# Ledger of designs, part 26: designed miniproteins, single chains, continued (2)

Each design is a single chain, and the fold is of that chain. pLDDT is the mean over its residues in the fold that is shown.

## One batch from the design tools (miniprotein)

Design m4935
Fold by ESMFold2-Fast:
Structure m4935 (fold): chain A 68 residues (1-68)
Amino acid sequence: SDLEKLEEILKKLVEKGVITEEEAKKLLEAFKNKDYDTVKELLEKILAKDNSKETIELLQEIVEILSG
């Protein structure tokens, strides 16, 4: 499911140290609530913290989930 894919991507971002578990939970709750404005703001914040190729690729996977 899209939710399970999102959870796995967020877990990878936490394991990389790019985001905290609290930030991952906030993004996941925003997604569940279909609050896509908050999701977008959080993705932009993550990109501002780490613009590495690996983080960009993980964020692109999240954007694909949001785009349906």
Scores: mean pLDDT 85

Design m4936
Fold by ESMFold2-Fast:
Structure m4936 (fold): chain A 63 residues (1-63)
Amino acid sequence: SEDYETVQRALGEAARLVRERGERATPRDVAEAVGLSVGTLSRLVKKQLGVSIGRVIRLLLHA
């Protein structure tokens, strides 16, 4: 589905931003990278993964 593919792209961008910026990576940076508002990204990530985009970034930071 398009929602799944969008979240998959957002996860890739989140991982890249965490690698490049560490703790400075933000949900807004991820949303900008995939061409979405923070609100739209937050809703899609919660729907598909059951966790917030902020939680995803935090998990990637400590992986």
Scores: mean pLDDT 88

Design m4937
Fold by ESMFold2-Fast:
Structure m4937 (fold): chain A 54 residues (1-54)
Amino acid sequence: SKLKEINQFVKEKFGTSRMANKKEIEAALKEKGYSEKDYKIEDGMFQIRVVAAE
């Protein structure tokens, strides 16, 4: 799944220790060539989640 690949990349690049924000994650995904139409970033208080775009 493309979404699984995206989530694995985010986990490896940023982890939880770096406290990456939405903008950093979006920039990294764009640099890797992922389209904003392929995913949606949900902002949680302690955790950012990447989900499939509907």
Scores: mean pLDDT 65

Design m4938
Fold by ESMFold2-Fast:
Structure m4938 (fold): chain A 98 residues (1-98)
Amino acid sequence: SEKERKITILFTAAALQTVAGIIENEKKDPEAAKLLREALEHLQRAMRAYDAGNVEEAIKHLERAIKLLEEAIKKASNPGPYEGALGTAREVLELLRE
């Protein structure tokens, strides 16, 4: 369905934006980079749960990723592209709950 394709695209976009944030902040804000790595792990677990048809587990991991992205943004001197990751992750969460 269009909704399923949109969810997959947005999950991929959130993961890529999180990776960009890790690369840019690894040397400048190591605490923010650590939180982004944990967020990426939860995004990947959410994607795998969704692909397996486990929407409840996908939501749980996605909510954890969102909290970690919010914490990373607070700790970063310049949050840059991973601010987009937070917005994208929130859009996926809304789609999964519909």
Scores: mean pLDDT 86

Design m4939
Fold by ESMFold2-Fast:
Structure m4939 (fold): chain A 61 residues (1-61)
Amino acid sequence: GEALSRVAAALREHGPLTTSELVELTGLSRSTVSRALETLVKLGAVRERLINGKRKYEIAA
């Protein structure tokens, strides 16, 4: 849906991002961003990484 597209676009443009950074960049609620990230990770489109002790998300492959 629209939330998935906005989250994926932000990750492509800005690189690895935290959930909080995605909320700020997309203007979506934290719950909406979290659901979109869960779906994108399940689809293999996005992966989680631990970067300097912070969980960040990035485009997979």
Scores: mean pLDDT 86

Design m4940
Fold by ESMFold2-Fast:
Structure m4940 (fold): chain A 64 residues (1-64)
Amino acid sequence: KAKELVEKGKEAYKKGDYETAAKYFEEAAKLDPKNKEAHLLLARAYMELGKEDKAVETITRIAA
């Protein structure tokens, strides 16, 4: 289930739709908090959107 959301997020990210990508990655991270890939991709999407604070917070969660 989380894998499907990650794939949808990756497709949106490839299109440059970083807002949609962030939404899918956020849902994937909520469904599977241990999924480091979902959190890393979410942080990347936030960086593309200029949401640096959210990106740092997201990376900190997977580093802890």
Scores: mean pLDDT 79

Design m4941
Fold by ESMFold2-Fast:
Structure m4941 (fold): chain A 88 residues (1-88)
Amino acid sequence: SALEKAVKALLEGNFDEAKKAFREIVSPLLSQLSPTERRELLRKLNSKDKETQINFFLQHGLLTKEQAEKIKKYLEERGFKVKEVKPA
């Protein structure tokens, strides 16, 4: 539900709601990140560029392959450019 809420909020241009939902997804991972990686992640989450935010999640393995593919299709159907997740 948090993932679907995040995608919907991003698509609607509601960045505050999108950041809140992405924070719920990313929060368990923040403790696993270095201080530099955490700062970079938070900087990307605060970006006004939806494509940059989504591509960051896809490139850094913060989403499962299945979740990333679902988000990619949803956004591409609405004209957003989304990069594929790099395999681990």
Scores: mean pLDDT 62

Design m4942
Fold by ESMFold2-Fast:
Structure m4942 (fold): chain A 97 residues (1-97)
Amino acid sequence: MVQALVAQLQQSLLDAVEALRQQNLPQAITALQSAVQAFNQLKALTPDPLSLLPDVEPVVFVSVPLLLGLIYLHQGNLAQALSSLQQALELAQQLGL
């Protein structure tokens, strides 16, 4: 279950990064919304991340660059958004999916 949600998060982040490379802001926003949905589902499965640190720690690390990417995208700073989302994608891939 967690691995399937991580795979969905990773795919959505990849789609967002590719959309930003193509300067397709609407597709990047749609992909990021899908990533946020997958992340929220992961949070629902781990309401106390501290109790599940060995399983949840990598997912928590993805949350920071993901949120920064969303903030920069909202501000129209595409270069910073792309950089942050690439970091989120790399961390999601480090989860072994």
Scores: mean pLDDT 66

Design m4943
Fold by ESMFold2-Fast:
Structure m4943 (fold): chain A 65 residues (1-65)
Amino acid sequence: MPIDEGEVWRSLGEMARAIGDWKTAAEAYRKAVEAGDRSALPALAEALEKLGKTEEAAKARAEAA
């Protein structure tokens, strides 16, 4: 099965989110986007909002086009 680097980072982000570790979730989602998984941008924005990083969340939403 094809395993993309972005899929791996997104999976890590989802696990971090499940345990309430929004800092690790935001980091993992950012790396997923860097690896080409742009579908992680909404999840990244949500994690950034949970951290109070409203401006960074807005940038992530803008990158989603």
Scores: mean pLDDT 78

Design m4944
Fold by ESMFold2-Fast:
Formats: C-alpha cells, sequence, structure tokens
Structure m4944 (fold): chain A 69 residues (1-69)
C-alpha cells in the first residue's frame, strides 16, 4: 500500500540520512523492480555511495519481508 511505501521511505531518511525525495524515488523503483535492482544501479541512478546503496537494498528487503510475514 502507499502507507507501507511511505513508512519505508521514512526509514530510509532516518536510518541512512537520505533526502525524502530520493527515498520516495527509490521506494517507487523497488516496488516495480525488486529482483532487478542492485546497489550499483542505485549508485548510477541516484549518486549514492556504494556503502549507502548496499544498506538501502538490505533495508528494503528486510522491510518487505516483514510486511510479507
Amino acid sequence: SSADLQALAERLVEELGLSRETAEAIVLLFSGRLADLTPEELVRRFGLSRETAERVVELVREHLAELAA
């Protein structure tokens, strides 16, 4: 739901210090392309460090797994 995606965006802002706009854009990208998204793609598209991009991928996967449980 949009509320679940909003909650994920807020976590990306709080945990990783991303701007709200960047966090929301990443969440929209993940909702349609979870299996194809890599840390390198996040670096290329959003200019994140590789460390931050890896953290984003991990956090998104953990959050979505929690929602699926």
Scores: mean pLDDT 78

Design m4945
Fold by ESMFold2-Fast:
Structure m4945 (fold): chain A 59 residues (1-59)
Amino acid sequence: EEELVELIREAIRAMQNGDFEKAYELLKKALELAEQLGDESAVITLRNALKDVEKKLKE
């Protein structure tokens, strides 16, 4: 879980810096790890975050 928390923190920092490409990559890795851990709550949250970042990249 420490790995998952760090990936999420780095994704948030990337988003704050406007680096949505980096945020997308970090969120994808976090989602993969959350799925491996069976953390359904994190999976739902991360899928929603990925959709939001995707919208920013499409701009």
Scores: mean pLDDT 81

Design m4946
Fold by ESMFold2-Fast:
Structure m4946 (fold): chain A 71 residues (1-71)
Amino acid sequence: MSLEEFKEKLEEILEKSKTMSLEEIEKAVREAEGLFIRLLHEADEETAAELTKLATEFGKEVKKIEEELRK
């Protein structure tokens, strides 16, 4: 999986989160975290920096969605 494919997967999860349950979001986040760790381990410095940036922004958006659903 490329950096671009990872980015597209994160964007897809965020878009679908509008119709997903909290359980489905948590499952999608766990799958994305597994992919992130795998990609980060194989990545060069430049790719690792971009992966970390994408994961950080994704985590912020997911946290907002989860907080809304837990209310």
Scores: mean pLDDT 78

Design m4947
Fold by ESMFold2-Fast:
Structure m4947 (fold): chain A 63 residues (1-63)
Amino acid sequence: SMADAIEAGEMATRRAIELGLSSGQALYAGMEARKLVLEEGLTPEEAAERGVEKALELARKEK
């Protein structure tokens, strides 16, 4: 649902910021988490975790 997507995005963005990622990387985490809820039907918690994982991989490549 849209509410689940919003929750997942907020959780992912907050977690990415706590991990020290940039604002852009944190926004990316949130966007990917929302997409995973809407397109793949993941729970907010699982989507947030995967969104953060994607942002961490991006951060490693950007160095």
Scores: mean pLDDT 83

Design m4948
Fold by ESMFold2-Fast:
Structure m4948 (fold): chain A 62 residues (1-62)
Amino acid sequence: SLEERIEEVKAEIERLYKAGASVEEIQTALALRLARLAAEGASAEELMKIANEAMDKIDELS
C-alpha cells in the first residue's frame, strides 16, 4: 500500500541518519528511491505524498 511505502522510505531515511549519513546523502538516496518507484509505475500523486512525508522526516532529523 501507499502507507507501507511511506513507512519503508521513512525507515530508510532513519537508518541512513543513524549511520551518520549527511543530509545531502539522504536527499540523494530519496531521489533515487523516488525514481525507482516512478519506474515501477507509481503515480505522480503517490510520489508527491511519499516525497512530502520523506522531506518532513529529513527536516525533523536535521
Scores: mean pLDDT 85

Design m4949
Fold by ESMFold2-Fast:
Structure m4949 (fold): chain A 85 residues (1-85)
Amino acid sequence: SDAELLRRAAELAESTGLPLALEAARLLREAARAEEEGRTEEALELAREALELLSKAENESKDLEVQLRLSVAIIQVSVLLSVHK
């Protein structure tokens, strides 16, 4: 489900401990809740904001492990946004 995908992306972002990724994870968890409540437009807006933060965190990181986790989260969120366009 979309909410499960958003929560999985949030878990990956949280695992990095980076401030931008932690803020992205917060938005992704809010998006998952909004999706479960039928507020799909709000969920997509929150997911887009989270995607911007994840991309910034990935660009600023020099750690390969962190970059890989953020890349997976970015792919998950991007796929969800692509399906809803």
Scores: mean pLDDT 86

Design m4950
Fold by ESMFold2-Fast:
Structure m4950 (fold): chain A 97 residues (1-97)
Amino acid sequence: SPEVLDAEIRLALALIHLAVSKLAYERNKDKLTPEQKKKVEELIKRIGELVDEMQRIVDAARAAGRLTPEQRARLDELFAEIVKLSREIDKILNEAK
């Protein structure tokens, strides 16, 4: 199904956002205050939770051979939130001296 493939691509992009955020944190963590470290770690944890929800939706869609409109809408919401949280991480890391 093209819809299931689209959902799988969206999940792959979300996993890339998580991996890039983790790598950026590891590369910059020595420049961060304790408060900034805690905030970035909380944001990374939240992205992980959203990715886990996307994975469950994609797994269900693959098993059914179709993506429902509700599943598509939820994936779009989850992906938008992941992008937003990733940008918040980038902002904190760019403000680090």
Scores: mean pLDDT 91

Design m4951
Fold by ESMFold2-Fast:
Structure m4951 (fold): chain A 116 residues (1-116)
Amino acid sequence: AAEFLAVAARAQERAAEAVAALKAAGAGPGEADRAVARALLEAYRETGDLGFRVAAVEAYLEALEENAVDPEEAEEAIRAAEEVLEALRDETAPHAQAAREVAERTIELAKKLLEE
C-alpha cells in the first residue's frame, strides 16, 4: 500500500518549515536541507515508516543541487534513494512516480559528486 506516501507528504511540509527556520537562524540553504535529511533518516530508523525516507531523499536532492553534500553523505543519499526505489517498485500511484523521479535524480547527482 502507498500509505507511507501520505506520511512523506506531511514530513516534506515539516521539512520545508524546518529548512526555513534554520535559514532564518543563519544556516546556508543546502546546509539546512542536509541537516533536515539527517533528521528524517533518523526518524525512519526510529519509526520504520518509509515516508520519512522518501522525505529525506527529497531533502538530500535539494542539498546536492546546492552543492552542500560531502562524499560520505552522497553515499548515504544513494543508499536511501535506492531503498526508496525498491519500496516503490510495484506502486502505481501518481505520488509514487514523483517520488521515484526524485530518487533517480538524487542518485544521479550524488554519483556525479563522487566522480570528482
Scores: mean pLDDT 82

Design m4952
Fold by ESMFold2-Fast:
Structure m4952 (fold): chain A 55 residues (1-55)
Amino acid sequence: LLERARAVVERQVAENPDSPLAEKVEKLVAEGKSREEAIEEVARALAEQVAASRA
């Protein structure tokens, strides 16, 4: 799940910078996180949302 979520976030940052996922990454970077840390954090949140909606 996490690897797939990370791939989705990376694609959104690269292809759709105005998407909500890309905006979350940019917000975390603005708050002091590296891009890799921001992508990991957003990917984890996305994976948890998917898991919660399936539970």
Scores: mean pLDDT 76

Design m4953
Fold by ESMFold2-Fast:
Structure m4953 (fold): chain A 65 residues (1-65)
Amino acid sequence: MEKKQEEARKKAEELKEKGYIESYSISGDKVTATLKKFDEETIRAAAQFVGFLNELGLLADVTLS
């Protein structure tokens, strides 16, 4: 569990540094992320992030800030 959460956190931090995510939280197997913008590039990054989380067996919940 912890390793999956750490991988999710690392990926979320990368997206936050690139300006795609405003904030995120991890609770058990659920990852919640708030998008900074609702443009094509950010949506594409969010979709790839959701796919990444699903591959780890985590639930994804993505919203606009």
Scores: mean pLDDT 79

Design m4954
Fold by ESMFold2-Fast:
Structure m4954 (fold): chain A 71 residues (1-71)
Amino acid sequence: MAEEMARRLAEWLTRQGVPEEEARRWAEEMSRLYEEGEKAKKEGDFEKARELHEEAVRLAREAVERARRAA
């Protein structure tokens, strides 16, 4: 799931004109936050999971804005 989402994000960013290396970094960071959030949930740390989810949403917004500037 996270791996497929990261791949889709990187492909989309690259199509918008974001350099492939930069797009990959965005996707890797998103994947990392998702995995850490899932680990926090398994540990019962729902507050940490929520914070990581909020960071992922923030990153997604920044990625969209970056893509918009690249186009």
Scores: mean pLDDT 79

Design m4955
Fold by ESMFold2-Fast:
Structure m4955 (fold): chain A 80 residues (1-80)
Amino acid sequence: MTVAELAAATEVPEDAPLEEQIEAAAEVLREAGQPEEAEEARRAALEAARALAAGDEEAAREHHRRAVEVTRRAVEAAEA
């Protein structure tokens, strides 16, 4: 499963609110047996959204990068 396939598996449309997309992606990872990675990715993504809302684009990019990296590790672990 790729990150793109994981996003598609959430059954949440691309135009849904970002927070809803984050929660759906975390739920898919929890169902795949990666609950700790799901929570870490969810937290990092929400921190990115919060930083973006505050106008801190640098912090938003850093938290987003972490969320993507954690999600990729979880997907790779689930495929092993």
Scores: mean pLDDT 67

Design m4956
Fold by ESMFold2-Fast:
Order: structure tokens, then sequence, then C-alpha cells
Structure m4956 (fold): chain A 58 residues (1-58)
């Protein structure tokens, strides 16, 4: 159903935000500048994807 599709989008968006937050948390604690950059770039991409999913769910 349309409602089930919306719930799936919300769940996926929430999971992506959780992963993005976790990657930012790890990046702040790493001394490796290259790995920090990769985690922060990935976190930003995940956040943007989550925003897109939430917009589609609206």
Amino acid sequence: SEEQERQRLVLLGTLLRFVAGSERYLAERLKDEEMKKELLERAQELEERAEELFKRAS
C-alpha cells in the first residue's frame, strides 16, 4: 500500500541518518586525516539521501 511505502521510506531515511551520525562520531575521534575526510564525505551523502527519502515520504 501507499502507507506501507511511506513507512519504508521513513525507516530507511532514519537508518541512513543513524549511520551518518555514527560516521561523524567516529571521524571526530580518528587521527587519520584521510579516513576522517572519507567518513565525513560519506556521512554528508547519507544525510542528503535521507532528506530525499523523507521528502518522498511527505
Scores: mean pLDDT 88

Design m4957
Fold by ESMFold2-Fast:
Structure m4957 (fold): chain A 63 residues (1-63)
Amino acid sequence: MPHFERGRELARQGRLEEAAEEFRKAIEEDPTFVEAWLGLAAVLERLGRHEEAAKALAEGKKA
């Protein structure tokens, strides 16, 4: 997924809000894409948004 790959690259650059947006787009295109949910959760943890990260991880487990 191009959005997933972009999210990973943005996260490497420390552009965490932009990375989260790209992971959300990947999830919108394929909600069963577990790696996109994990990427979103990791970025949200780095942003200090721990409750949202926990929710993203829980959704990824269902995918």
Scores: mean pLDDT 84

Design m4958
Fold by ESMFold2-Fast:
Structure m4958 (fold): chain A 74 residues (1-74)
Amino acid sequence: EERLEEARRRALQIVDDTVKLAKENPELVEKYGKEILATAGVMRVLAETIDLPPEERQRIVREALAYLEKKLGL
């Protein structure tokens, strides 16, 4: 299922982009905090996966959230 694998890769890329943003822009972390940046990342994952079947979407969102929490130390 190429569509699901592509969506999963996109979701993990959003997480990597969010982590990179936090690492390269400490002033944004100071201003908004890690939790707000993490919330923005999760919202982007939810938006990118909106067209997926509910079960697949939940799995990808949970994987992305766990990865994001681990990378940000939440």
Scores: mean pLDDT 79

Design m4959
Fold by ESMFold2-Fast:
Structure m4959 (fold): chain A 62 residues (1-62)
Amino acid sequence: SLVEELKKLDTKAQIALLLSRGLSQEEILELLEKAGVKLSRAEISKLRKEVEKEREEAEKEA
């Protein structure tokens, strides 16, 4: 299950996985809460932006 997969990942990887599946911020919040991760909408928005930027930087340096 998606929740089971999320439990195996760190917070940034969890957000990256959920974003890759095209989930909304509300759906991401709900699934993370089910996986035992407590984040606000503001924290998810910040982490989402950070994950997207880190992926771009990793692509340049890879």
Scores: mean pLDDT 76

Design m4960
Fold by ESMFold2-Fast:
Structure m4960 (fold): chain A 69 residues (1-69)
Amino acid sequence: KAQALIEEGKKLRDQGKYEEAAKKFEEAIALDPRNATAWVNLGQALFDLGKKEEGLRYLGEAIRLIGEE
């Protein structure tokens, strides 16, 4: 389930495993593309990896999804 993947991703990010964390958040988005929390966490993980432009793009998608509600 998407929530379990988000929790695993957060745990990996806490351990400094940003690439593995990003993968978990990508899997969460694949299961639930409207889960804004997964998009936010992926954006943050991408920032941790130095991919600022990609991170901003994913954060923008999260804001869009929140605004739809």
Scores: mean pLDDT 82

Design m4961
Fold by ESMFold2-Fast:
Structure m4961 (fold): chain A 97 residues (1-97)
Amino acid sequence: EDDKKLLELIRKTAEKLREALRQGNRFEADVYLALLLIAVAIGKIAAERGKLSPETKKTIDEIDKLVDELVRAMQAGDYERAIELAEKIVELAKKAI
């Protein structure tokens, strides 16, 4: 289903972001953060158009909030916090699949 494809895209992107952050690769981390923001934006648009289940919409809303915190952590240079937030995003997406 399209819901599962979206959640799997978010999970894989957040896993790549976590790897980049752990390696100290700031450029790769910024790229994967941008891709994660795009995936969440696609999810929000799909939810607004009634294309997602209520459960998936709720998960996307929770992930959107965590991604906002993740952006702030990365801007502050708090990479330990950013890794924790990326792990929470992975877990939320994984549970919803």
Scores: mean pLDDT 87

Design m4962
Fold by ESMFold2-Fast:
Structure m4962 (fold): chain A 72 residues (1-72)
Amino acid sequence: SSEAEKYYEEGLRYISQKKYEEAIEKFEKALEIDPKFSPTKAALELLIRHLEKEGKYELAKRAREILEKSEK
């Protein structure tokens, strides 16, 4: 949906600013609106890998929990 796409795009903008917590919140909103919007899941998977490489394990865990929740 257009609303899910809007939150997805906001999440990407926060990533570009290195505001990862805000990015995760936007992706969570996108998944709540449309759990089948595959770009959000792909972005979360990439973000999790990036956060783990940077040692941001608590944020990576939160992103993973959101992704897992959307698949149940």
Scores: mean pLDDT 85

Design m4963
Fold by ESMFold2-Fast:
Structure m4963 (fold): chain A 66 residues (1-66)
Amino acid sequence: AKEEIRQLLEAAKAAHPELRPILDRALEMLDKGASPRLILTLLQEQAKHFPELTPLADAVAAVLEK
């Protein structure tokens, strides 16, 4: 799960350079031992301001349900 989420965050950062500050923060939190659930919560809250994060949040949620 953690490595799948890292790959999703890196792919999103490459596709959406404008979201780099948010995605870099999520990657740093993940590297420092933040739970995948906490990363999902962060992405869902940020998607309220940046709707282009919605597909990423949905993909992370799908990984956590596996």
Scores: mean pLDDT 81

Design m4964
Fold by ESMFold2-Fast:
Structure m4964 (fold): chain A 69 residues (1-69)
Amino acid sequence: SADELAEQLAKELGLPVETVRRLMVAVAPFVFGELTDEQIDRLAAELGVPKETVRRVYEALREFVESQL
């Protein structure tokens, strides 16, 4: 489930699960397209996380969504 993915990523990234859930919601519109470096920079700044964290959550959510199709 998406909740289990959020909990797994929170543990992996050392972040509150609520922060990971916010990141998942923010990157969800880009899952079927490209998340640009500019969009990564903006989301990282807005949520107070490293850019690598945004990329990791995007990649994990994309893989999860593809597994549900």
Scores: mean pLDDT 83

Design m4965
Fold by ESMFold2-Fast:
Structure m4965 (fold): chain A 57 residues (1-57)
Amino acid sequence: SLSLEAMRLALAGRYEEALDLIERQPRLSDLARLLLERILAESTDPALRERAAALLA
């Protein structure tokens, strides 16, 4: 699934690409929500954190 591919990208530290995949999904899965929370906690890029926060709103 797209959520599994997003997980692989996030585990590799490729947060921008993971966000791109999550944004293409019509609904947030529980896994996608967990990945967004991980990006908020671990990303040093404020733009990526802002994108993750917006998707969780």
Scores: mean pLDDT 80

Design m4966
Fold by ESMFold2-Fast:
Formats: structure tokens, sequence, C-alpha cells
Structure m4966 (fold): chain A 63 residues (1-63)
């Protein structure tokens, strides 16, 4: 359900955060984690994931 998908998404972003050194990319990952925690629907969660991925790729993050 939604809670499991949130847990998976947060874990993946926390792993990226642990390996990242760029403070701008770290900020986007941290904001992404918070947005995922506050998501109310799977549709909202998918949209958040798309936006976060797009921002990370635009800054040269390897996903």
Amino acid sequence: GLDLLKAIGIRELEELLSKETDPEIKKIIQEGIERIRNAKTEEELIEIAREVRKKLLSLGAKL
C-alpha cells in the first residue's frame, strides 16, 4: 500500500543522500524525502518521485 511505497522511496533517497557530497543535491533529496512522507495518495507520491528525479538529473546526479 501507500505506506510501503513511501518506505521504499524514502530508503532509496536516504541511500543517495548518504553518498552525495553536493549540498544543492543534498537539499533536493532531503526536500524529496519530506514530500514523500507527507504524500496522501499513490498518485501524489508518483508525481513527487517524477519531480525529484527530474531535478536531480538536471543537476547531474547519477540515479
Scores: mean pLDDT 83

Design m4967
Fold by ESMFold2-Fast:
Structure m4967 (fold): chain A 80 residues (1-80)
Amino acid sequence: EKIKKLKEFYLDVLEALATMARYYLGLSPEEVAEIDRILEEARKKLNTAKSEEEIQKVFDEAVKRLNEIIKRHRERQAAA
């Protein structure tokens, strides 16, 4: 019960972050595809995770990767 709710919560947060980035930052098609890939990978890993620690690790990794894309996008926008 606790593990199932935690997986659902973190998946919802990741989906919200991906949606915001995809539609509001003016990302390129390549950046959108990379975000979609990260989200799909996180979904698979969350589905197989068996502990709160594993869920947190998957979430932290996905957030880090999403932030790297956003950072690269902002740096390109600033340089243009």
Scores: mean pLDDT 80

Design m4968
Fold by ESMFold2-Fast:
Structure m4968 (fold): chain A 74 residues (1-74)
Amino acid sequence: TAKEVIDAYKNSPDPEGFLGQVIQDAIARGDAVSTLEKLAKEAEKRGDEDLAKLFKTIAKQVEQGRAASAERRA
């Protein structure tokens, strides 16, 4: 769950590596935006504004990347 992911992230000896793996797994499943939004909401509930902002930023970047890939780039 999102709560378990954030708890594991904060208690990880390599939080950035752990987060990268979670994001890549979610992208492979095709639900990265939904997963990141749930993580952002959980971080926000914990008062961790930096972490919530990070997840929201990545979610927007993933969503915009999908939109951009639907348009031909010269």
Scores: mean pLDDT 74

Design m4969
Fold by ESMFold2-Fast:
Structure m4969 (fold): chain A 69 residues (1-69)
Amino acid sequence: EAYNNLGNVYQSQGKLDEAKAAYEKAIQLDPNNLNLQASAANGLGNVYQAQGKLEEAIKAYEKAILLKE
């Protein structure tokens, strides 16, 4: 949760590399928390989209959709 929130703050500041690292850390620490993983995957999708990495953004969003049941 804290790392996911940190990722959101870094993204709002345009610190895309730091945001990505924070979202990845959130997923790593709570691999069985599907709601957190979906939220972090959405955050990663937003970061990739902001970086122009559109294929990576699509994959991240698709993963978030799959996890959000």
Scores: mean pLDDT 81

Design m4970
Fold by ESMFold2-Fast:
Structure m4970 (fold): chain A 56 residues (1-56)
Amino acid sequence: MSAEEREERRRRAVEGAKTLLENGFSPEVAAAFVQANTGLSREEAEEAVREALELL
Protein backbone atom coordinates (compact mmCIF):
# COMPACT_ATOMS: atom_id res chain seq x y z
CA MET A 1 0.00 0.00 0.00
CA SER A 2 1.13 3.56 -0.66
CA ALA A 3 1.57 5.86 2.34
CA GLU A 4 -1.55 7.79 1.28
CA GLU A 5 -3.68 4.63 1.02
CA ARG A 6 -2.44 3.44 4.43
CA GLU A 7 -3.20 6.83 6.03
CA GLU A 8 -6.70 6.98 4.51
CA ARG A 9 -7.49 3.46 5.76
CA ARG A 10 -6.16 4.43 9.20
CA ARG A 11 -8.31 7.60 9.27
CA ARG A 12 -11.43 5.56 8.40
CA ALA A 13 -10.53 3.06 11.13
CA VAL A 14 -10.13 5.79 13.77
CA GLU A 15 -13.39 7.50 12.72
CA GLY A 16 -15.32 4.21 12.85
CA ALA A 17 -13.83 3.30 16.22
CA LYS A 18 -14.70 6.74 17.62
CA THR A 19 -18.34 6.39 16.50
CA LEU A 20 -18.64 2.95 18.11
CA LEU A 21 -17.03 4.12 21.37
CA GLU A 22 -19.31 7.19 21.49
CA ASN A 23 -22.30 4.82 21.18
CA GLY A 24 -21.17 2.81 24.22
CA PHE A 25 -19.46 -0.16 22.57
CA SER A 26 -16.37 -1.59 24.28
CA PRO A 27 -12.86 -1.08 22.83
CA GLU A 28 -12.75 -4.83 22.06
CA VAL A 29 -15.97 -4.68 20.00
CA ALA A 30 -14.74 -1.51 18.26
CA ALA A 31 -11.44 -3.22 17.37
CA ALA A 32 -13.24 -6.29 15.97
CA PHE A 33 -15.61 -4.13 13.89
CA VAL A 34 -12.75 -1.97 12.55
CA GLN A 35 -10.71 -5.07 11.67
CA ALA A 36 -13.65 -6.62 9.77
CA ASN A 37 -14.50 -3.43 7.83
CA THR A 38 -11.00 -2.11 6.99
CA GLY A 39 -8.99 -5.33 6.58
CA LEU A 40 -6.40 -4.07 9.09
CA SER A 41 -4.59 -6.51 11.37
CA ARG A 42 -5.86 -6.93 14.94
CA GLU A 43 -2.90 -4.89 16.25
CA GLU A 44 -3.56 -2.07 13.74
CA ALA A 45 -7.28 -2.08 14.64
CA GLU A 46 -6.39 -1.89 18.36
CA GLU A 47 -4.08 1.07 17.62
CA ALA A 48 -6.94 2.83 15.79
CA VAL A 49 -9.19 2.26 18.82
CA ARG A 50 -6.50 3.73 21.14
CA GLU A 51 -6.27 6.84 18.94
CA ALA A 52 -10.07 7.17 18.94
CA LEU A 53 -10.06 7.01 22.76
CA GLU A 54 -7.43 9.80 22.87
CA LEU A 55 -9.70 11.95 20.67
CA LEU A 56 -12.70 11.52 23.01
Scores: mean pLDDT 79

Design m4971
Fold by ESMFold2-Fast:
Structure m4971 (fold): chain A 80 residues (1-80)
Amino acid sequence: SPLLEEIHRVVNEASEKLKKAKTIEEVQKIRDEFNEKMEPLLAEVDEKASGREGIIAQMLYLATLGEFFAKELILKRKEA
């Protein structure tokens, strides 16, 4: 699926940037950019893709949001 391939590209780009992030500000900037790219792709999946592809897309999105949350939590504990 071209939509899932694009979602995988966006997720991989965000994950690579997140690994290199050293501050909460950097994590927030990467997350905002990720959301801006993902929101239209998820909307297009809901409109045009199968229910199975929609589930996969949502799982990839939620997993990536979890990675952002975990990274922010680790960095917050280091700043305390």
Scores: mean pLDDT 85

